# Designed miniproteins, single chains, continued (3), part 108

Each design is a single chain, and the fold is of that chain. pLDDT is the mean over its residues in the fold that is shown.

## One batch from the design tools (miniprotein)

Design m11995
Fold by ESMFold2-Fast:
Structure m11995 (fold): chain A 100 residues (1-100)
Amino acid sequence: SIEKQVEELLEEARKALEEGDESKVAAILTSAEILAIGYELDGDYYSAGLYYKTAGEIYLLMGDYELAAKYYKKAAEYFEKAGDKKSAEEAKKLAEEAEA
């Protein structure tokens, strides 16, 4: 499932951060953003939202709260376009928490 793919990507990012592998973290973030754009262009707004949310989670782990909030807001926008109100509300709360 797409959910399993984003979970695996987040786990890879977490491990790269623990190892101090900045190049790998950057590559994972770039991959998440490219995949989000690809799904967005295909009209798969739910999958786009998941990858944007994953990018936000990785930025949060890096301590980049401004970028985390930006990508959580983007995820919320795409979950709304997908009709997934629950995921959109969760992403909005994550953005608010990152800005606090």
Scores: mean pLDDT 90

Design m11996
Fold by ESMFold2-Fast:
Structure m11996 (fold): chain A 76 residues (1-76)
Amino acid sequence: AEEEARRLLELGKEALLAGKYEEAAEHFERALALAPDSPLAPEALGYLAVAYYRLGKDEEAKKALKEAKALEAELA
């Protein structure tokens, strides 16, 4: 599950670089669903926030960024 989540995180990053923000958000959301308590979760939430901002989903982006910061603090 966590290894599959890491694969989805990489696919999401590739989609972001390609400007495919909807596809990127989907990959990051799936990665978070598979590994919500993993060290990759703050990273996935951070990239998800970027994708949401690019899609004009400002409230969802702010929520994802806030969650990423909270999880990063807990995992440190």
Scores: mean pLDDT 81

Design m11997
Fold by ESMFold2-Fast:
Structure m11997 (fold): chain A 68 residues (1-68)
Amino acid sequence: APSKEQIEAEAEVSLLVMAGTIAKKQGDLELAIEYYEKGAKLAEKAGNKDTAKILKEKVEELKKEMEK
């Protein structure tokens, strides 16, 4: 079973992903990047490499949108 710390980290990642998605829908790409980057780092610390990779890819896509 995952540790209490790991469960808490996974819950926080979910909240950060929701916050990032809301920010993106509101057009705040900078805030969305911040939330997804925090989520990716926390997911990586929790050992969830798949989620961390997905969130890092979302950050790169949003950064490309900001360049144009």
Scores: mean pLDDT 82

Design m11998
Fold by ESMFold2-Fast:
Structure m11998 (fold): chain A 105 residues (1-105)
Amino acid sequence: NAEALLEELAERARSILIRNGVASEEEVEEALKTPEGRRELLLQAEELRLQHLLELGKITPEQAEILLEATRRALDILEEGGWSDEAIQAAFRLLLEAMERIENK
């Protein structure tokens, strides 16, 4: 269910950004009103998550760049495809391929 997935991702992004003082609750609500705002919110949450993993030594800067670029492309697929089941599957596959790439570095 695309709507349920979007709500779950938005709630996780909200929690990450608000807890870390990157965005207010009002800014998150406003961002969720547009496709562009949703994309930016999800990207900011992922960037912060990857930064924390980098600080913990769990990934390298190169691996973080690969994952962030994959997330940008996945969000492009999701927005262009209107969050259809096909778009979700394509985005998921792209993210899995990025994870496989970082395992070899």
Scores: mean pLDDT 79

Design m11999
Fold by ESMFold2-Fast:
Structure m11999 (fold): chain A 80 residues (1-80)
Amino acid sequence: EYEKKLKEGEEKLEKLEKALEGLREAYERGEVSKEEYLAGLERGLQELKKLKEEYKDVPEVVKKIDELEEKIKEEIEELK
């Protein structure tokens, strides 16, 4: 069952990462405001916290979540 949980966690994380990348690209193109982009990044952090709790027993997923959290936090600081 670990393999299934690992795959599910990776798929959920990939979807979230892709969504955030799309939001960043939309912001760079001027299709979303800075406020909308910041709100999206904050929602991303909330979803990552939920995923980390759900997949806390899957270290491979936790490591990827931690890496993405740091990237999002850096982006938020850059936007201030």
Scores: mean pLDDT 84

Design m12000
Fold by ESMFold2-Fast:
Order: structure tokens, then sequence, then C-alpha cells
Structure m12000 (fold): chain A 70 residues (1-70)
């Protein structure tokens, strides 16, 4: 599904931007729970950004991660 592709790309983007694996997985799990029923790519990106910030990823890194996801 498009949502599964989004999370796969998000995980790779997190690792590429230096987010550690444990933090990346926690942020993905949080985003997945919050995005149930959401299919709009822009809303998915917003939820991902908020999830990264809540897991302690700095704003600049979180924004770069979101920009790498299509």
Amino acid sequence: SHVQTFYGEAFRAMLAEGVDRETALLALNKAARRSQGVTDPEELKKILLESLLEEGVDEETAQRVVERVR
C-alpha cells in the first residue's frame, strides 16, 4: 500500500539523516498509531514530523527527514 511505502521510505530517510535505529522505530510506531485512516501524504508527513519531535529528534533533522520522503 502507499502508506506502507511511505513508512519504508521514512525509516530509510531517518537513518540517512543520522537518527538512531531505536529512535526511528519509536517515531514510526507513534506515527503509525496516529495516522490510522490517514491517506493524504501531506498529513502523513505532518504526523511523522510531530512524532520525530516528540521522540527528541531536533527540528532541523526532523524537517530534513520529512523532505526526503516523497
Scores: mean pLDDT 83

